# Designs tried in a protein design run: designed miniproteins, single chains, continued (2). Part 58

Each design is a single chain, and the fold is of that chain. pLDDT is the mean over its residues in the fold that is shown.

## One batch from the design tools (miniprotein)

Design m5911
Fold by ESMFold2-Fast:
Structure m5911 (fold): chain A 90 residues (1-90)
Amino acid sequence: SEVREKLYKAAREGNVEEVEKILKEHKDDPSLFLPDEKGYTPLHLAAENGNLEVVKVLEKYSKNPEILRALKDEKGRTPEDLAKENGIEE
């Protein structure tokens, strides 16, 4: 989906305004939070890139933020694991 691709890009780049716009326009579309072929969700991409405000917005507009936080990529990593690996606390 073009919308899903835009959300993934915005999450990766830290574009909070675009993320919130997409989620507001598609608030009833749970597919926007689904993992890609490697198990990456928008939350994984935001966390991996240190985009804390995007992480907060994604959780706020998710119906199941606890489930999103628990999802693992192909290597068994959660979004929090990726944030830790990339030194988001630096």
Scores: mean pLDDT 80

Design m5912
Fold by ESMFold2-Fast:
Structure m5912 (fold): chain A 67 residues (1-67)
Amino acid sequence: MNEELGERLRKAREAVGLTQEDLASMVGVSQQTVSYYESGKLTPSLERLQKIAAVLGVTVDYLLTGE
C-alpha cells in the first residue's frame, strides 16, 4: 500500500487542472485505474510512473519520495 505516492499523484494532477478521466486518457489507462493509483489500491509500474510524471510536469523521484 503506497498512500503517499497516491496522494502526491493526486495533488500533482489537481495542480495542473486535470480530472482523473483526463489523466487516464493521456496515459492510456481507465479512470478506475487512476482512482486505484491515487487511493493506493494499485501501484503503477515504473514505465507507467514515467508517463504520468511526464504528463503532470513532475519527476518520477517527486512521485516516489516527494523531493
Scores: mean pLDDT 82

Design m5913
Fold by ESMFold2-Fast:
Structure m5913 (fold): chain A 57 residues (1-57)
Amino acid sequence: PREAVAVADIKASHPDVLSLKAGDRVRVLGYSENGLLRVEKDGKIGDVDPGALAPAA
């Protein structure tokens, strides 16, 4: 698993999408369907666009 940081605010438009704020750290669990990344934040799991994340290392 890798850590990543949100580069912009992301609003959940669907229940399967996590709401993130710029600077939020997430744990990348792997690839989801349709090229999205499955991530975890504070025990919440959802899919996000990989273009909205940057490596946290």
Scores: mean pLDDT 73

Design m5914
Fold by ESMFold2-Fast:
Structure m5914 (fold): chain A 64 residues (1-64)
Amino acid sequence: SLLEELLRLIGEILRLIGEILDLERELKEAKEKGDEERAEELEKKIEELEERRRELLERMRALP
Protein backbone atom coordinates (compact mmCIF):
# COMPACT_ATOMS: atom_id res chain seq x y z
CA SER A 1 0.00 0.00 0.00
CA LEU A 2 1.22 3.49 -0.91
CA LEU A 3 -0.12 4.84 2.39
CA GLU A 4 1.75 2.15 4.38
CA GLU A 5 5.02 2.98 2.57
CA LEU A 6 4.49 6.72 3.18
CA LEU A 7 3.80 6.18 6.91
CA ARG A 8 6.89 3.96 7.21
CA LEU A 9 9.11 6.62 5.60
CA ILE A 10 7.61 9.37 7.79
CA GLY A 11 8.30 7.25 10.90
CA GLU A 12 11.95 6.72 9.89
CA ILE A 13 12.39 10.43 9.09
CA LEU A 14 10.91 11.50 12.46
CA ARG A 15 13.21 9.07 14.29
CA LEU A 16 16.27 10.43 12.44
CA ILE A 17 15.26 14.05 13.20
CA GLY A 18 15.06 13.17 16.92
CA GLU A 19 18.50 11.51 16.83
CA ILE A 20 20.04 14.47 14.97
CA LEU A 21 18.58 16.98 17.47
CA ASP A 22 19.99 14.99 20.42
CA LEU A 23 23.43 14.81 18.76
CA GLU A 24 23.36 18.54 17.92
CA ARG A 25 22.74 19.29 21.62
CA GLU A 26 25.68 17.04 22.59
CA LEU A 27 27.84 18.74 19.93
CA LYS A 28 27.06 22.18 21.37
CA GLU A 29 28.04 20.96 24.86
CA ALA A 30 31.27 19.38 23.53
CA LYS A 31 32.22 22.64 21.77
CA GLU A 32 31.46 24.69 24.91
CA LYS A 33 33.78 22.37 26.92
CA GLY A 34 36.53 22.58 24.27
CA ASP A 35 36.35 18.81 23.65
CA GLU A 36 37.56 18.92 20.02
CA GLU A 37 37.84 15.11 19.63
CA ARG A 38 34.26 14.50 20.80
CA ALA A 39 32.99 17.42 18.69
CA GLU A 40 34.64 15.93 15.56
CA GLU A 41 33.08 12.49 16.21
CA LEU A 42 29.63 14.04 16.79
CA GLU A 43 29.86 16.23 13.65
CA LYS A 44 30.70 13.17 11.55
CA LYS A 45 27.78 11.18 13.01
CA ILE A 46 25.37 14.10 12.45
CA GLU A 47 26.53 14.36 8.80
CA GLU A 48 25.84 10.63 8.28
CA LEU A 49 22.33 10.88 9.76
CA GLU A 50 21.54 14.07 7.79
CA GLU A 51 22.55 12.28 4.58
CA ARG A 52 20.25 9.34 5.45
CA ARG A 53 17.41 11.78 6.26
CA ARG A 54 17.92 13.49 2.88
CA GLU A 55 17.75 10.11 1.10
CA LEU A 56 14.49 9.20 2.88
CA LEU A 57 12.94 12.60 2.05
CA GLU A 58 13.84 12.10 -1.63
CA ARG A 59 12.26 8.61 -1.55
CA MET A 60 9.11 10.11 -0.01
CA ARG A 61 8.93 12.83 -2.71
CA ALA A 62 9.34 10.15 -5.41
CA LEU A 63 6.24 8.23 -4.28
CA PRO A 64 3.33 8.40 -6.78
Scores: mean pLDDT 86

Design m5915
Fold by ESMFold2-Fast:
Structure m5915 (fold): chain A 80 residues (1-80)
Amino acid sequence: MFDEKVAELRQLIDEIKEKIKNGTMTKEDLEKAVKQLEKLLKELHTLATESGDAEKMAELEKLYKEAAEVVKEALEQIKS
C-alpha cells in the first residue's frame, strides 16, 4: 500500500517534470497536479504514521521536498 502510493506520487512528479522539460505545462495541468499531489501526500502521511516506520517517514519527508520543488519549477515556467 505505502509503496504503491509512493509509485503513484513518483509517476505524477515525473509527468510534471516531463511537461516542464517540453514546455507544455499549463495552469490547468498544474492545478490538477497540485490537488493530486496533496491527496497522495496526505494518504502517504497517514500510512507512514500508522506503520510507525521511521524509514517510511524519512521517505515521505523527501517526497514532500521533491513535490514542492517540482511545483515551484512548474509555476516559474507558467509565469515565464
Scores: mean pLDDT 82

Design m5916
Fold by ESMFold2-Fast:
Structure m5916 (fold): chain A 105 residues (1-105)
Amino acid sequence: MSLGEQLLLAAEQGDLEGVKELAKTMSSEEIEKIRDSVTGHSPLILAARRGHVEVVEYLLFELKMSPFLKSSRTGATPYEVAVAARHEEVVEVIEKVLSREEFEK
């Protein structure tokens, strides 16, 4: 299993420690390029879809991943996926990042 596949699985399962250990072996740019072959979802979108708040926070705040990165298959953003899945705490985390990004533009 590739490092990218392992990171996608850890993010989907909410394995925060697994995400942290794998992220130490990769750059933020490399992580942002990882996509699931079936869904086109990034690790951030998979974590958001499943409601894994701590993983979403780590990817956004520590790795500084873009909250605007869309699914390659559906075009959905992490925000849209979290809203559709009704994960209110994940939505609030993403909104805090979006509010800061809009203010800095």
Scores: mean pLDDT 80

Design m5917
Fold by ESMFold2-Fast:
Structure m5917 (fold): chain A 79 residues (1-79)
Amino acid sequence: FKEFDKDGDGVITAEELKEWLESKGLNPTDEEVQKVIDLIDKDGDGVISEKEFIAVMGMPGDEKGIERLIKIVKEIMEK
């Protein structure tokens, strides 16, 4: 989670998620990043809380959790 939450406010914004994905060699559009957030964001506030992230992806820093996030992004990008 700390890799995404660069401002330390306990939420991941679309901009922070996009920057992290670009650092992993992905090049998502703003619309594709928003689709990822919409999939994870259960309360509809336009950001991802730590609780929502853990509930969907598992532990941040776990290889399986990171692979799940990348897979979701790639599936959205392939549509």
Scores: mean pLDDT 68

Design m5918
Fold by ESMFold2-Fast:
Structure m5918 (fold): chain A 78 residues (1-78)
Amino acid sequence: ADAEGRTDLHKAAEEGDFEKVLELVQNGADVLARDKEGKTPLDLARENGHRKVEWLLESQALSKGAVRDEEGRWVPKP
């Protein structure tokens, strides 16, 4: 993670690099990781209009048992 707490997955999602997102997720990257601003990789993909990356990250969050919070963000089950 960098000084903002962004992982490689955050950066790949922001750039819309679907192949890099797949690689990082397959290597155990935390799809629910939040940066220091509280943003997940999914938030960054959504903000930048990367629909394929958004779909992949939502599917991975669901597979890990995540649920939507009151703001519609994916979080771990309590």
Scores: mean pLDDT 73

Design m5919
Fold by ESMFold2-Fast:
Structure m5919 (fold): chain A 91 residues (1-91)
Amino acid sequence: DLDPFLARLLEEIRAGGDVNRKVADGHTALHLAAANGDLETVRELLALGADVNAKNDSGLTPLHLAELNGHEEVVALLREAGADEAAQPLN
């Protein structure tokens, strides 16, 4: 199930809002989808031009959040979309 904050962000983005808009703690919709392992939402956001290397207020990218939470399919998709491992705080 979609995170309620992510669901609201997706409604705004689908209505022509900024796909890279930041919310609480500097998270984008892509950060929230990656953290939740929501593969379908990650695909949609990437197709809409989401910044795969966006950093939240802690310097974490969507790829880092997916890796921390063990979402292997999301990790693979983000890497295929051009996620830069050099942008992660653990590299």
Scores: mean pLDDT 78

Design m5920
Fold by ESMFold2-Fast:
Structure m5920 (fold): chain A 68 residues (1-68)
Amino acid sequence: TLQRLLAVLRFLSEGERVSNEALRQLLTSFGLGAHADAVIAAADVDGDGYLSREEIERLIAELEAQLA
């Protein structure tokens, strides 16, 4: 469920950072694999292959806004 995806993303944001590959695997496991590349490109603004805590929190906020 999207709510479980949000919970996992929030848990990961408590770490230092998440790799693009880890995020791609997570999105694929929730049936969002077709959109993974677009989501990663939008979230990984600096293109270093990692998402910072702030980038993950922004992604969570965007997904929550889509559910509201």
Scores: mean pLDDT 71

Design m5921
Fold by ESMFold2-Fast:
Structure m5921 (fold): chain A 71 residues (1-71)
Amino acid sequence: MSIGDELREQGKFEQAVREYTRELKALPDNAQTWYNLGLSLKDMGKDEEAREYFQKALEIEPTFNKARENL
């Protein structure tokens, strides 16, 4: 589990967003990390921003049903 995942589980959504963004600079093709970034934004009430990242997760992995369900 990544540091971003740990922060999100603790309800530290703003810190989770920053950490997931850092992780994606190293591994930009990780659909799960884009999805988790979207979930963190959704948990913060930023639904439109969350949708952009769910779309990015689907761009990387078109069969990612959980990301598609959030669009």
Scores: mean pLDDT 83

Design m5922
Fold by ESMFold2-Fast:
Structure m5922 (fold): chain A 61 residues (1-61)
Amino acid sequence: MVGDIYEAVEDFEALLPTDLSLKKGDLLEVLKIVNDNFVLAKSLKTGEVGYVPKSFLRKVE
């Protein structure tokens, strides 16, 4: 999971300044597993780093 590339399956709007906003189809690199619900990820589109919910992500094969 860490270091893998994931795709946003739906739009996510950041609730906190430390969260990463996503558009459906955005690609992210997972940097850290935070808990059962969230990961720390880097947007490949913008280079921004922030927290995103795992349920909004699908692993790219």
Scores: mean pLDDT 79

Design m5923
Fold by ESMFold2-Fast:
Structure m5923 (fold): chain A 122 residues (1-122)
Amino acid sequence: SPVLRAAYEGDVEAVAAAADPNVKGSLGLTPLHLAAAFGHVEVVEVLLKRPDVDANAKDIYGWTPLHLAARAGHEEVMLVLLTDPRVDPNAKDNDGKTALDIWNSGDFNPEAVLAYAEEGLK
């Protein structure tokens, strides 16, 4: 998907111009998941300007964009997501964990998150 690739690459203009902000890759990853996983703050911000964006979309593991930001240790992305009233900070993944549970544990694995997000482009 061109919009998934744009979100992965941090291409703000291409993401802003995309017709559907909610397209899913093979792992259920949306453009917002990819932007959050890679720490692309500006891409996260332009997606959140869209009234049609699903800010709480869950991938195959029940991870929301907020979960991926937390797992990757992206504090600025976490802050941007948490300030949007559409974002559910209490969403639980398939292991029953919230993004804030992951953040507070300090269990950050940016390399694993990036590898997972890259696989989800297919």
Scores: mean pLDDT 89

Design m5924
Fold by ESMFold2-Fast:
Structure m5924 (fold): chain A 60 residues (1-60)
Amino acid sequence: EPLLARALRDYEAKTPDELTIKKGETLEILEEINREWVKARLLSTGRTGIVPAKYVAPIV
């Protein structure tokens, strides 16, 4: 079952491995890399990358 999360704020990718997100977008969490970063997929575009964990919240 996919772990869904919501973007809490905008984040602009600074490297090719990072994912640009906008506040309110829905993400699928693919992997927890560490305490600061998660690997996610944007449901709207299918793009994947890492994003700061503090910028997303799980959908309950």
Scores: mean pLDDT 82

Design m5925
Fold by ESMFold2-Fast:
Structure m5925 (fold): chain A 58 residues (1-58)
Amino acid sequence: SELNQKLIEAAKNGDLEGVAELLRQGADVSAKDENGKTAVDIARENGNEFLARVLERA
């Protein structure tokens, strides 16, 4: 899904507004990248605990 790929990219960039908009559009928070990582995993690895919390509540 293009929405799921955009969600992962937004998480990699720390783009909180982009993440919020993509979740509103129905992006799947459980989607994984080519390394098997979810948006939550990526946010945590980058130290962005606030973004990880937003993603967990979706």
Scores: mean pLDDT 82

Design m5926
Fold by ESMFold2-Fast:
Structure m5926 (fold): chain A 59 residues (1-59)
Amino acid sequence: GPVYVATAPVPATGPDDLALRPGDRVEVLEEVDENWWLARSLVTGRVGRVPKSALVPAA
């Protein structure tokens, strides 16, 4: 899927959520809802939910 980069710290608020640091890259796998994607961290390889508002396209 498309690659996005975190622009802000993202805490894991639930067990299925990805924690991200600014500059972390994720591959978007699926849309969960209007506000959340299911994504894979390109740093850790973990899959989890990420908020769309914290992410911008990588290029």
Scores: mean pLDDT 82

Design m5927
Fold by ESMFold2-Fast:
Structure m5927 (fold): chain A 84 residues (1-84)
Amino acid sequence: AILDGDVEALRRALAAGADVNARDAMGRTPLHLAAGQGLLEIVEVLLEAGADVNAKDLEGRTPLDIARASGHEEIAEVLERAAK
C-alpha cells in the first residue's frame, strides 16, 4: 500500500487485512516511506501494527537509515527505541 499521510486511511487498510510489511518495486515497506516523508503519526501507527523496523529495501537501507538521511530526527529516535 502507498501512504498519503492519512492516518485514518492507514488504520482502515490495516483493519481490512493489508500487509503492514508489503513491499513496493524498490523493496520499501510502508515504514520506509513514512520515515522518508517525515510522517511521525503514520510511523507510530505502523509500529503499533507490528511493522518490521529491520526491513531492508533494495539498497540495503532500514527505515532508520532513511529517517537519518532525510533529517527526521524525532522519527529516528522513535525507530531506535522500537529496535531495542
Scores: mean pLDDT 80

Design m5928
Fold by ESMFold2-Fast:
Structure m5928 (fold): chain A 159 residues (1-159)
Amino acid sequence: APKRVLILYSSLTGATRAFAEEVARLLEERDPSVEVTLLEIADVSDETIAEALAGMEAADAVLLFTGVANGRLSPVFREFLRRVRARPEAERIRGKPAFVAVVGRSPEGLDAAAEELVRLAEEMGLRLATPPVTAVSSDPEDVRRAAEELADAILAALS
């Protein structure tokens, strides 16, 4: 059966979207049995939350990617995770392996933002499968390193 990976991402400038697309490309290129679904969290409507929960329930791994501006996580993504946690259906995703990445234009505040996103994922009942990954969007080599590191960790967890 195909291995299902869901990438939930929030992107203000497109940098986090580009990162999510690169991770998806690497996963599918390295293992043709992996199926990646990309879901952009642009709002926190009941429809978006229901779609995300259904996707997380069906997935073998859940990836949470958000942009960081001024050392802060995307407010839309923070509210999304809070609302998902409040749903009864969140019990069905408890213990599911999760991977976390934060993308920012500069390195300042990325580690603190990554730690906050890990805490929010754990409060939602997800099991962090690897330490969080940070990517500096202004540094193409750092973005490439982060995407390759995540792809390797995800494939190892799915093997």
Scores: mean pLDDT 89

Design m5929
Fold by ESMFold2-Fast:
Structure m5929 (fold): chain A 64 residues (1-64)
Amino acid sequence: SLFEEFDTDGDGRIDQEELKKFLESLGYKPTDAEVKMALKAVDKDGDGYIDKEEFEALYAQLKK
């Protein structure tokens, strides 16, 4: 899956750097500030990481 492809640490979570690479793979050129805003929008745990459910929610939003 896309989540497993970008979870380079294999810890079951995506950090800010991995999220930036994911957005770039979709053709976006996000700034660090934009990546932080996207992370905060989906990071309901407030731990600075995205789990699989949060990642799928973000991906669904980006498909529009």
Scores: mean pLDDT 74

Design m5930
Fold by ESMFold2-Fast:
Structure m5930 (fold): chain A 68 residues (1-68)
Amino acid sequence: MEKLEKEILELKKKLNSDLLDVKEVVELAKKYGEYELAEKIEKKAKELGSDKLSISEVSDLIIEYKTK
C-alpha cells in the first residue's frame, strides 16, 4: 500500500492537478497487486459517471479498503 500511495502522490505532483485518470490509478493498483482496490476504484468511477477522480476520493477509497 505505501508504495502505491507514494506513486499516486507523485502522479498528482507531476500532473499538478487534484484530478487523476481512473485508468492510470487502476493500473497502479494492479501493478502493486491491489486488485480488489482497483475494482473498487473502477466501481466508484462508474457510479459517478466519470473517468476522473479527485485525489481526496482516491485517498478515501484506499482508507476504506485498508480498514475492511
Scores: mean pLDDT 76

Design m5931
Fold by ESMFold2-Fast:
Structure m5931 (fold): chain A 58 residues (1-58)
Amino acid sequence: MLVKAIKDFEAKSEWELSFKKGDVLKVLDEVGDHYIVAESLSTGERGIVPKKYVEEIE
């Protein structure tokens, strides 16, 4: 599943992924109801992303 960032996010811990509005991320896993593990298609980096900052694009 692919998601698109709806706003910029700056990682506050080493486990989080930073991204910019419009970035496309690949969902690798879901962590509870509020977080995903994602991979940036532009950088190849992986990390935890809050679900509220992304929308599904498939």
Scores: mean pLDDT 82

Design m5932
Fold by ESMFold2-Fast:
Structure m5932 (fold): chain A 75 residues (1-75)
Amino acid sequence: AAARVNQLEAVLRAPESEETLARLKALLEGGADPTDKDADGRTSMDIARELGKEEMLELLKEYAKKNGLDINAKV
């Protein structure tokens, strides 16, 4: 849902800390899709990569693999 995508982006833009990492993890466990694209066609992983959020990017990749999401799907 768009609301969850916006919440992921807000967390990714926050300073990297134990609290923001815990919030990101809670959103992903709550069913936020790390491969869901925003209005600009960017995924949460793309945003984390652009902002240099290495720990957040690692969590996003882990949850994508855990949920069987295809991070390289191309149609």
Scores: mean pLDDT 69

Design m5933
Fold by ESMFold2-Fast:
Structure m5933 (fold): chain A 154 residues (1-154)
Amino acid sequence: MSAVELFQAFLSGETTDTPLGRLYELLGLDVDVVIENLQEASKWSDEDLLASIFALTDMARYYLEQGDLDGAAAYVALAIATLGILLLKQVPEEQLLEPARAVAETAREVIEALREAGRDEKAELLREAVEHLIAVAEELGHHEVAQILRDLLA
C-alpha cells in the first residue's frame, strides 16, 4: 500500500490502522466521527480548507497555552488531515507552502510539549502522522511541501 493509498483508505473509513487513526484513538476521540467530519470537509472549497488549516493550528496553540496537550494534539492532527485532503485535491503547490509551514511549526511545538510532559507515545504518533503526510506529498509531486514539513521536524 502506498502512502497515498493508505491515507485514502483512512479517509474512506476502510482502515483506522494509520498514525492519525491510532492518535485519535489514544486521544479518546471517536475515530468514525472524525472520519465522517473529514469526509464532509473534503467537499469544501480549497479556500475554505486553506483557511481551516490556519484556524486549526491557531486552536492547537491556544490549547497548548492552556496546558491542554490532548486538545493541542487533536487540532494539529486535524490540520495534518486537512493538508492531506488538499494534497489529494492537487491544489497548486505554491498555495500549500504557508499552510504546510503552519502545520509543521505547530506540530513541532506540540510534539516537544508532549515529550516534556512524558507523553512519548502521543508525541511519536503525531511525528509519524507528519512523516506519513511527507510521503503523501512526495508521491503526489509536492516536493517543496514535503521539504518544508521535513525541515521543520528535524
Scores: mean pLDDT 96

Design m5934
Fold by ESMFold2-Fast:
Structure m5934 (fold): chain A 81 residues (1-81)
Amino acid sequence: VSQETLDDEIRVGLALIELAVSKIAYKNSKDEEKEEVLEWIDRAIERVREWLAQSTNPQARADLERVLEELEKLKKEIEKE
């Protein structure tokens, strides 16, 4: 495993953690905390987009795009409430 491949794999792992934390924050939030959860998810989306821009491995890029899609779907679900 090259350092570049390892870095991309770590970025995917971090993105999955961002998604998991975002889901946990939403589930444990009160209605008055909705805007804070949305701000958290916006920051997570920004981080995942940056990691996607830095990644060169095709599989890692696909995994990061999937996480980004899931975060954007979660944001839309929260905004509808």
Scores: mean pLDDT 82

Design m5935
Fold by ESMFold2-Fast:
Structure m5935 (fold): chain A 60 residues (1-60)
Amino acid sequence: AEKELEKGKEYYEKGDYKKAIEYFQKAAEKGSKEAQLNLAYVYYELGDYEKAAEYLEKAR
């Protein structure tokens, strides 16, 4: 979880949102609420507001 979360943040900082999503999804599947929040923010930046809201809900 920690390793995937860190990789997701690394790709996000580089602007590679596709790879950031892949790694955040892996961390979220392992129970990381922080990864679920990061997925919400990435989807929001991509204009997918429905998925952004979904991941915000899951992080609660």
Scores: mean pLDDT 81

Design m5936
Fold by ESMFold2-Fast:
Parts: sequence; structure tokens; C-alpha cells
Structure m5936 (fold): chain A 83 residues (1-83)
Amino acid sequence: AALDKALANAAAAGQAATVAALLAAGADVAAAAVQAALADAAAAGHTAVVATLVDHGADVALALAAALAAGQAAIAALLAAKA
């Protein structure tokens, strides 16, 4: 869907406010494109985006694996506390 694609693009770009607005508009956090963008955001160090997506039910294990692979210790610690 267009909202899910916009959410995925905003998440990968680190646009936390846009991510929150799209989720409020009804974007599907479980969409495959959004889950892929969650992994990209975690790897890139976009902490606020990762926290917002996880709070809306995104896959913590996927984000944690991506953060660990990229050496993003702060994001990995935040996600481990939520898992």
C-alpha cells in the first residue's frame, strides 16, 4: 500500500516524526517493506525510528539482529530491553 511504502521510506531515512504520523494514519507495521526498513533503520542508527516502530508492534528480533550486525550497540541495548 502507498502508506506502507511511505512508512518504509521514512523509516530507512530516519524521519521519526513522519514514521509516527504514518503509523497514526493506519500504515501496516507488519508489512514486509516496513520490516525491511526497520532493519535498515536499526543498522543506520536511527534510534527514534526503531523505538517508534517497535512500540507499534514491529519485529524486535529482526531489528536486534540488524543492529548487532551493524555494531549499533545503543540500539541493540534498547531492543534487548524490549525483548
Scores: mean pLDDT 80

Design m5937
Fold by ESMFold2-Fast:
Structure m5937 (fold): chain A 102 residues (1-102)
Amino acid sequence: MKKLSEEELTELIQKLVLDNLNDPEVLKRWGENPAVGPAEVLNIAALLGDPELVRLVVEYLKSKGFDINAKDEAGYTALDVAREKGHEEVVKILLEYGADPE
């Protein structure tokens, strides 16, 4: 398991967002607010559906004291995004790390 620095994690998420700009929801969230907050970063990871990326982002946010249940600019939590996209493994990971199902 590789521990990423804050800068490396930000660069990784930016690269993954750029690689997925053809997804209308990714483009909307990133394009409308290019200076994304912690909730938006986690929600983009959940949207991409990569369980390993979600673990890295959640661990990073918890290490900074951020609330993984925070809503993005559109009013969605990471758990809401994962459920909507049907990423069952990501849903399980978010619940494991303390995401509120309500």
Scores: mean pLDDT 67

Design m5938
Fold by ESMFold2-Fast:
Structure m5938 (fold): chain A 118 residues (1-118)
Amino acid sequence: SSGLTPLHLAAREGDLEKVKELIENGADLTAQDKEGRTALHLAAENGHLEVVKYLTTYLAENALQHILRVQDSKGRTAYHLAKRNGHEEIVEWFESRGLPGDVSVEDGADVSALFGGK
């Protein structure tokens, strides 16, 4: 199986009500499938702006900055997937949350500089 959680499936389908239900029941926003994708990746890839907004609303700033930089197995962040697929409103949402237009992500870089001494 793909290692998808119920939250991954709801985010991929754009089922905002199911996403809300799962988060209220303690679903892990940082869970990655076997391809390294979070629910945020799947919502962004599929153009589900309201799901993206909801998933990012309850994260503390440091956790939000972390999840925005998580890469899938192909080195793609949620921002990259939204931009690649032409989901302009989601791209603008991420940029409004402090994401730079070009995301510097974990690829042999100094990870401690990205996470502020975590």
Scores: mean pLDDT 75

Design m5940
Fold by ESMFold2-Fast:
Structure m5940 (fold): chain A 60 residues (1-60)
Amino acid sequence: MIGVVTKDYVAKTPEELSLKKGERVEIVEVLDDENVLVRSLDTGREGIIPRAELLEVVEF
């Protein structure tokens, strides 16, 4: 399952990933109700983002 970033996000900690609105990510793991571990399909980088910044979609 992949997600689409709904708003630009700037990493607040080293564990987080900075992403741009419209960027596509693979959802690697749901960590809790607020946070997900994702991998950018554009850069291949992994990191944590708030789940609220992500629209979960199926593209495949």
Scores: mean pLDDT 75

Design m5941
Fold by ESMFold2-Fast:
Structure m5941 (fold): chain A 103 residues (1-103)
Amino acid sequence: SDIKALEEELAKNPENVELLIKLGEEYYRQGKYEKAIEYYEKALAIDPENLRAMRNLAESYAKLGKYEEALALYDRAAAQFPEAREGLDVRRRRIEELKRRAE
């Protein structure tokens, strides 16, 4: 895991959105979804319109069974990025199906 190297880089640049997203993606890859969420939320606090961070946050919530939080993020992303709506709607429908099966 390159997490330590990314954390050392982030310590020098605490508000670097790309580094925050990369750390979130690395924690997600390791199945550490709560940690991934922390980093994506930090990225969105700095850049509230970051589609990549919104999508990655939604997928991380879905991995934790937090389907309503995931769906709300996709709805927000689709509203902010109408040009990405088709791809976001495909992902949203997949999460709706997962929620329905978990009920």
Scores: mean pLDDT 88

Design m5942
Fold by ESMFold2-Fast:
Structure m5942 (fold): chain A 107 residues (1-107)
Amino acid sequence: SAQAGADALADAAAAGDVAAVEALIAAGVDPTGVTAGGRTALHEAARNGRLDVVRALLPVLKAAGADINRQDYRGETALHLARRNGHDEVVALLEAAGADPAATSLA
């Protein structure tokens, strides 16, 4: 199912398994798919400081026209999760890719 694909991609991203992330995307898993928590693979990679997975996901998400400022069901973006957990290199990479630290502050 689409949900099983999203969950598998999010789990691989959280684990930092770049090869599994790339294989799932190559197999046709939607890189914008969300878990039950509203989290994408980008959210889970950012939350866990998986720099190599974030590097692999960003060009795929850009090609898909995905919103990198997408909020999970708690209103948190990938950038917010990376900042909260002190993953400075992931924060820098997300900001360079166009992530807006104020995406939730205008509500």
Scores: mean pLDDT 83

Design m5943
Fold by ESMFold2-Fast:
Formats: structure tokens, C-alpha cells, sequence
Structure m5943 (fold): chain A 115 residues (1-115)
């Protein structure tokens, strides 16, 4: 059962381990990728939340590309943690301006109103 603690994707996204994240995700099916990207930790955070909070721009870019390929980009962008925060909210709160711009642009493409 893979419900004990943060997933490997959460840890890699939080710690900025781009190359290891790419390696571990390269052979995932579309369905496995969708499940991994939508998985929430004990605080309701996805891997995208953790990458955005910690300022890992290249990981945010990779996760958004994988979410688009898996058909879950809108769901990942709309995901809220237990405090009601999206990945965009966490990027704004932590002053990661390039990530804020990227997330707003992707939200607009998906028909989600930018804040």
C-alpha cells in the first residue's frame, strides 16, 4: 500500500532533485503519472505544491508538462492543500515570481481565471 507518508515524487519535488525525478517518472504510464501528480500528502499538498513553495522552477515546468501529457493539468492546477492554497498561492506567498508567471499562464490556457 503506497499511502504511508509522502511519495517519492513529493520528496524529489520538495528537495529540487530534477534529474532523479525525470529518471523515476520516464517509464510511468499515463495513468500512473496522473495518479502520482494528483497524490496529496498529509497536508493535502501535491508534488506541484511542494516544487512551487520551494522555488524549483525547472521541476514546476517538468511537472506541468507531465500533467498536460497525462491529461490532468487542470486538476493539478486546481488542487488545494488543507489550508485551501493552490500551487500558485504558495509560489506567491514565497515570492517565486517566475513560477507565479508560469502557473498563471498555464491556468489561463486551461480556462482557469488568474488571480
Amino acid sequence: SSHDGPSPLHILAREGKLEELEYKTKNLSKEEMAEALLEQDGEGRTALHLAAENGHLEIVELLLEKAREAGVLKEVLLARDKEGRTALDLAEENGHEEIVELLRREAEREGIDPR
Scores: mean pLDDT 84

Design m5944
Fold by ESMFold2-Fast:
Structure m5944 (fold): chain A 100 residues (1-100)
Amino acid sequence: SELHEAAREGDLEKVKKLLEEGADPLAKDEEGRTPLHLAAENGHLEVVEVLLEELKKQGKLVEALAHKDKEGYTPFDLAANNGHFEVVEVMKKYLEEYEK
């Protein structure tokens, strides 16, 4: 989808616009990846933050962070495997602050 492509590319403005237009932040591509997986894999910190805020607003934050793609990777796994530790830390902060 357009949201998957914008998240993969780090197009912050397009991600914001698509979410405002009602794009599903939990939509899965053919590999079972959400937009959050793609933004995390590519280290797009600001896009990750925007997606986490929308997921939190929808009550889907924990589901999104725990979701495994077809290879068994969560967004945490993809960020860590690619050395994007600031992305790992922001996802961890969201989970710790809003898990109760």
Scores: mean pLDDT 85

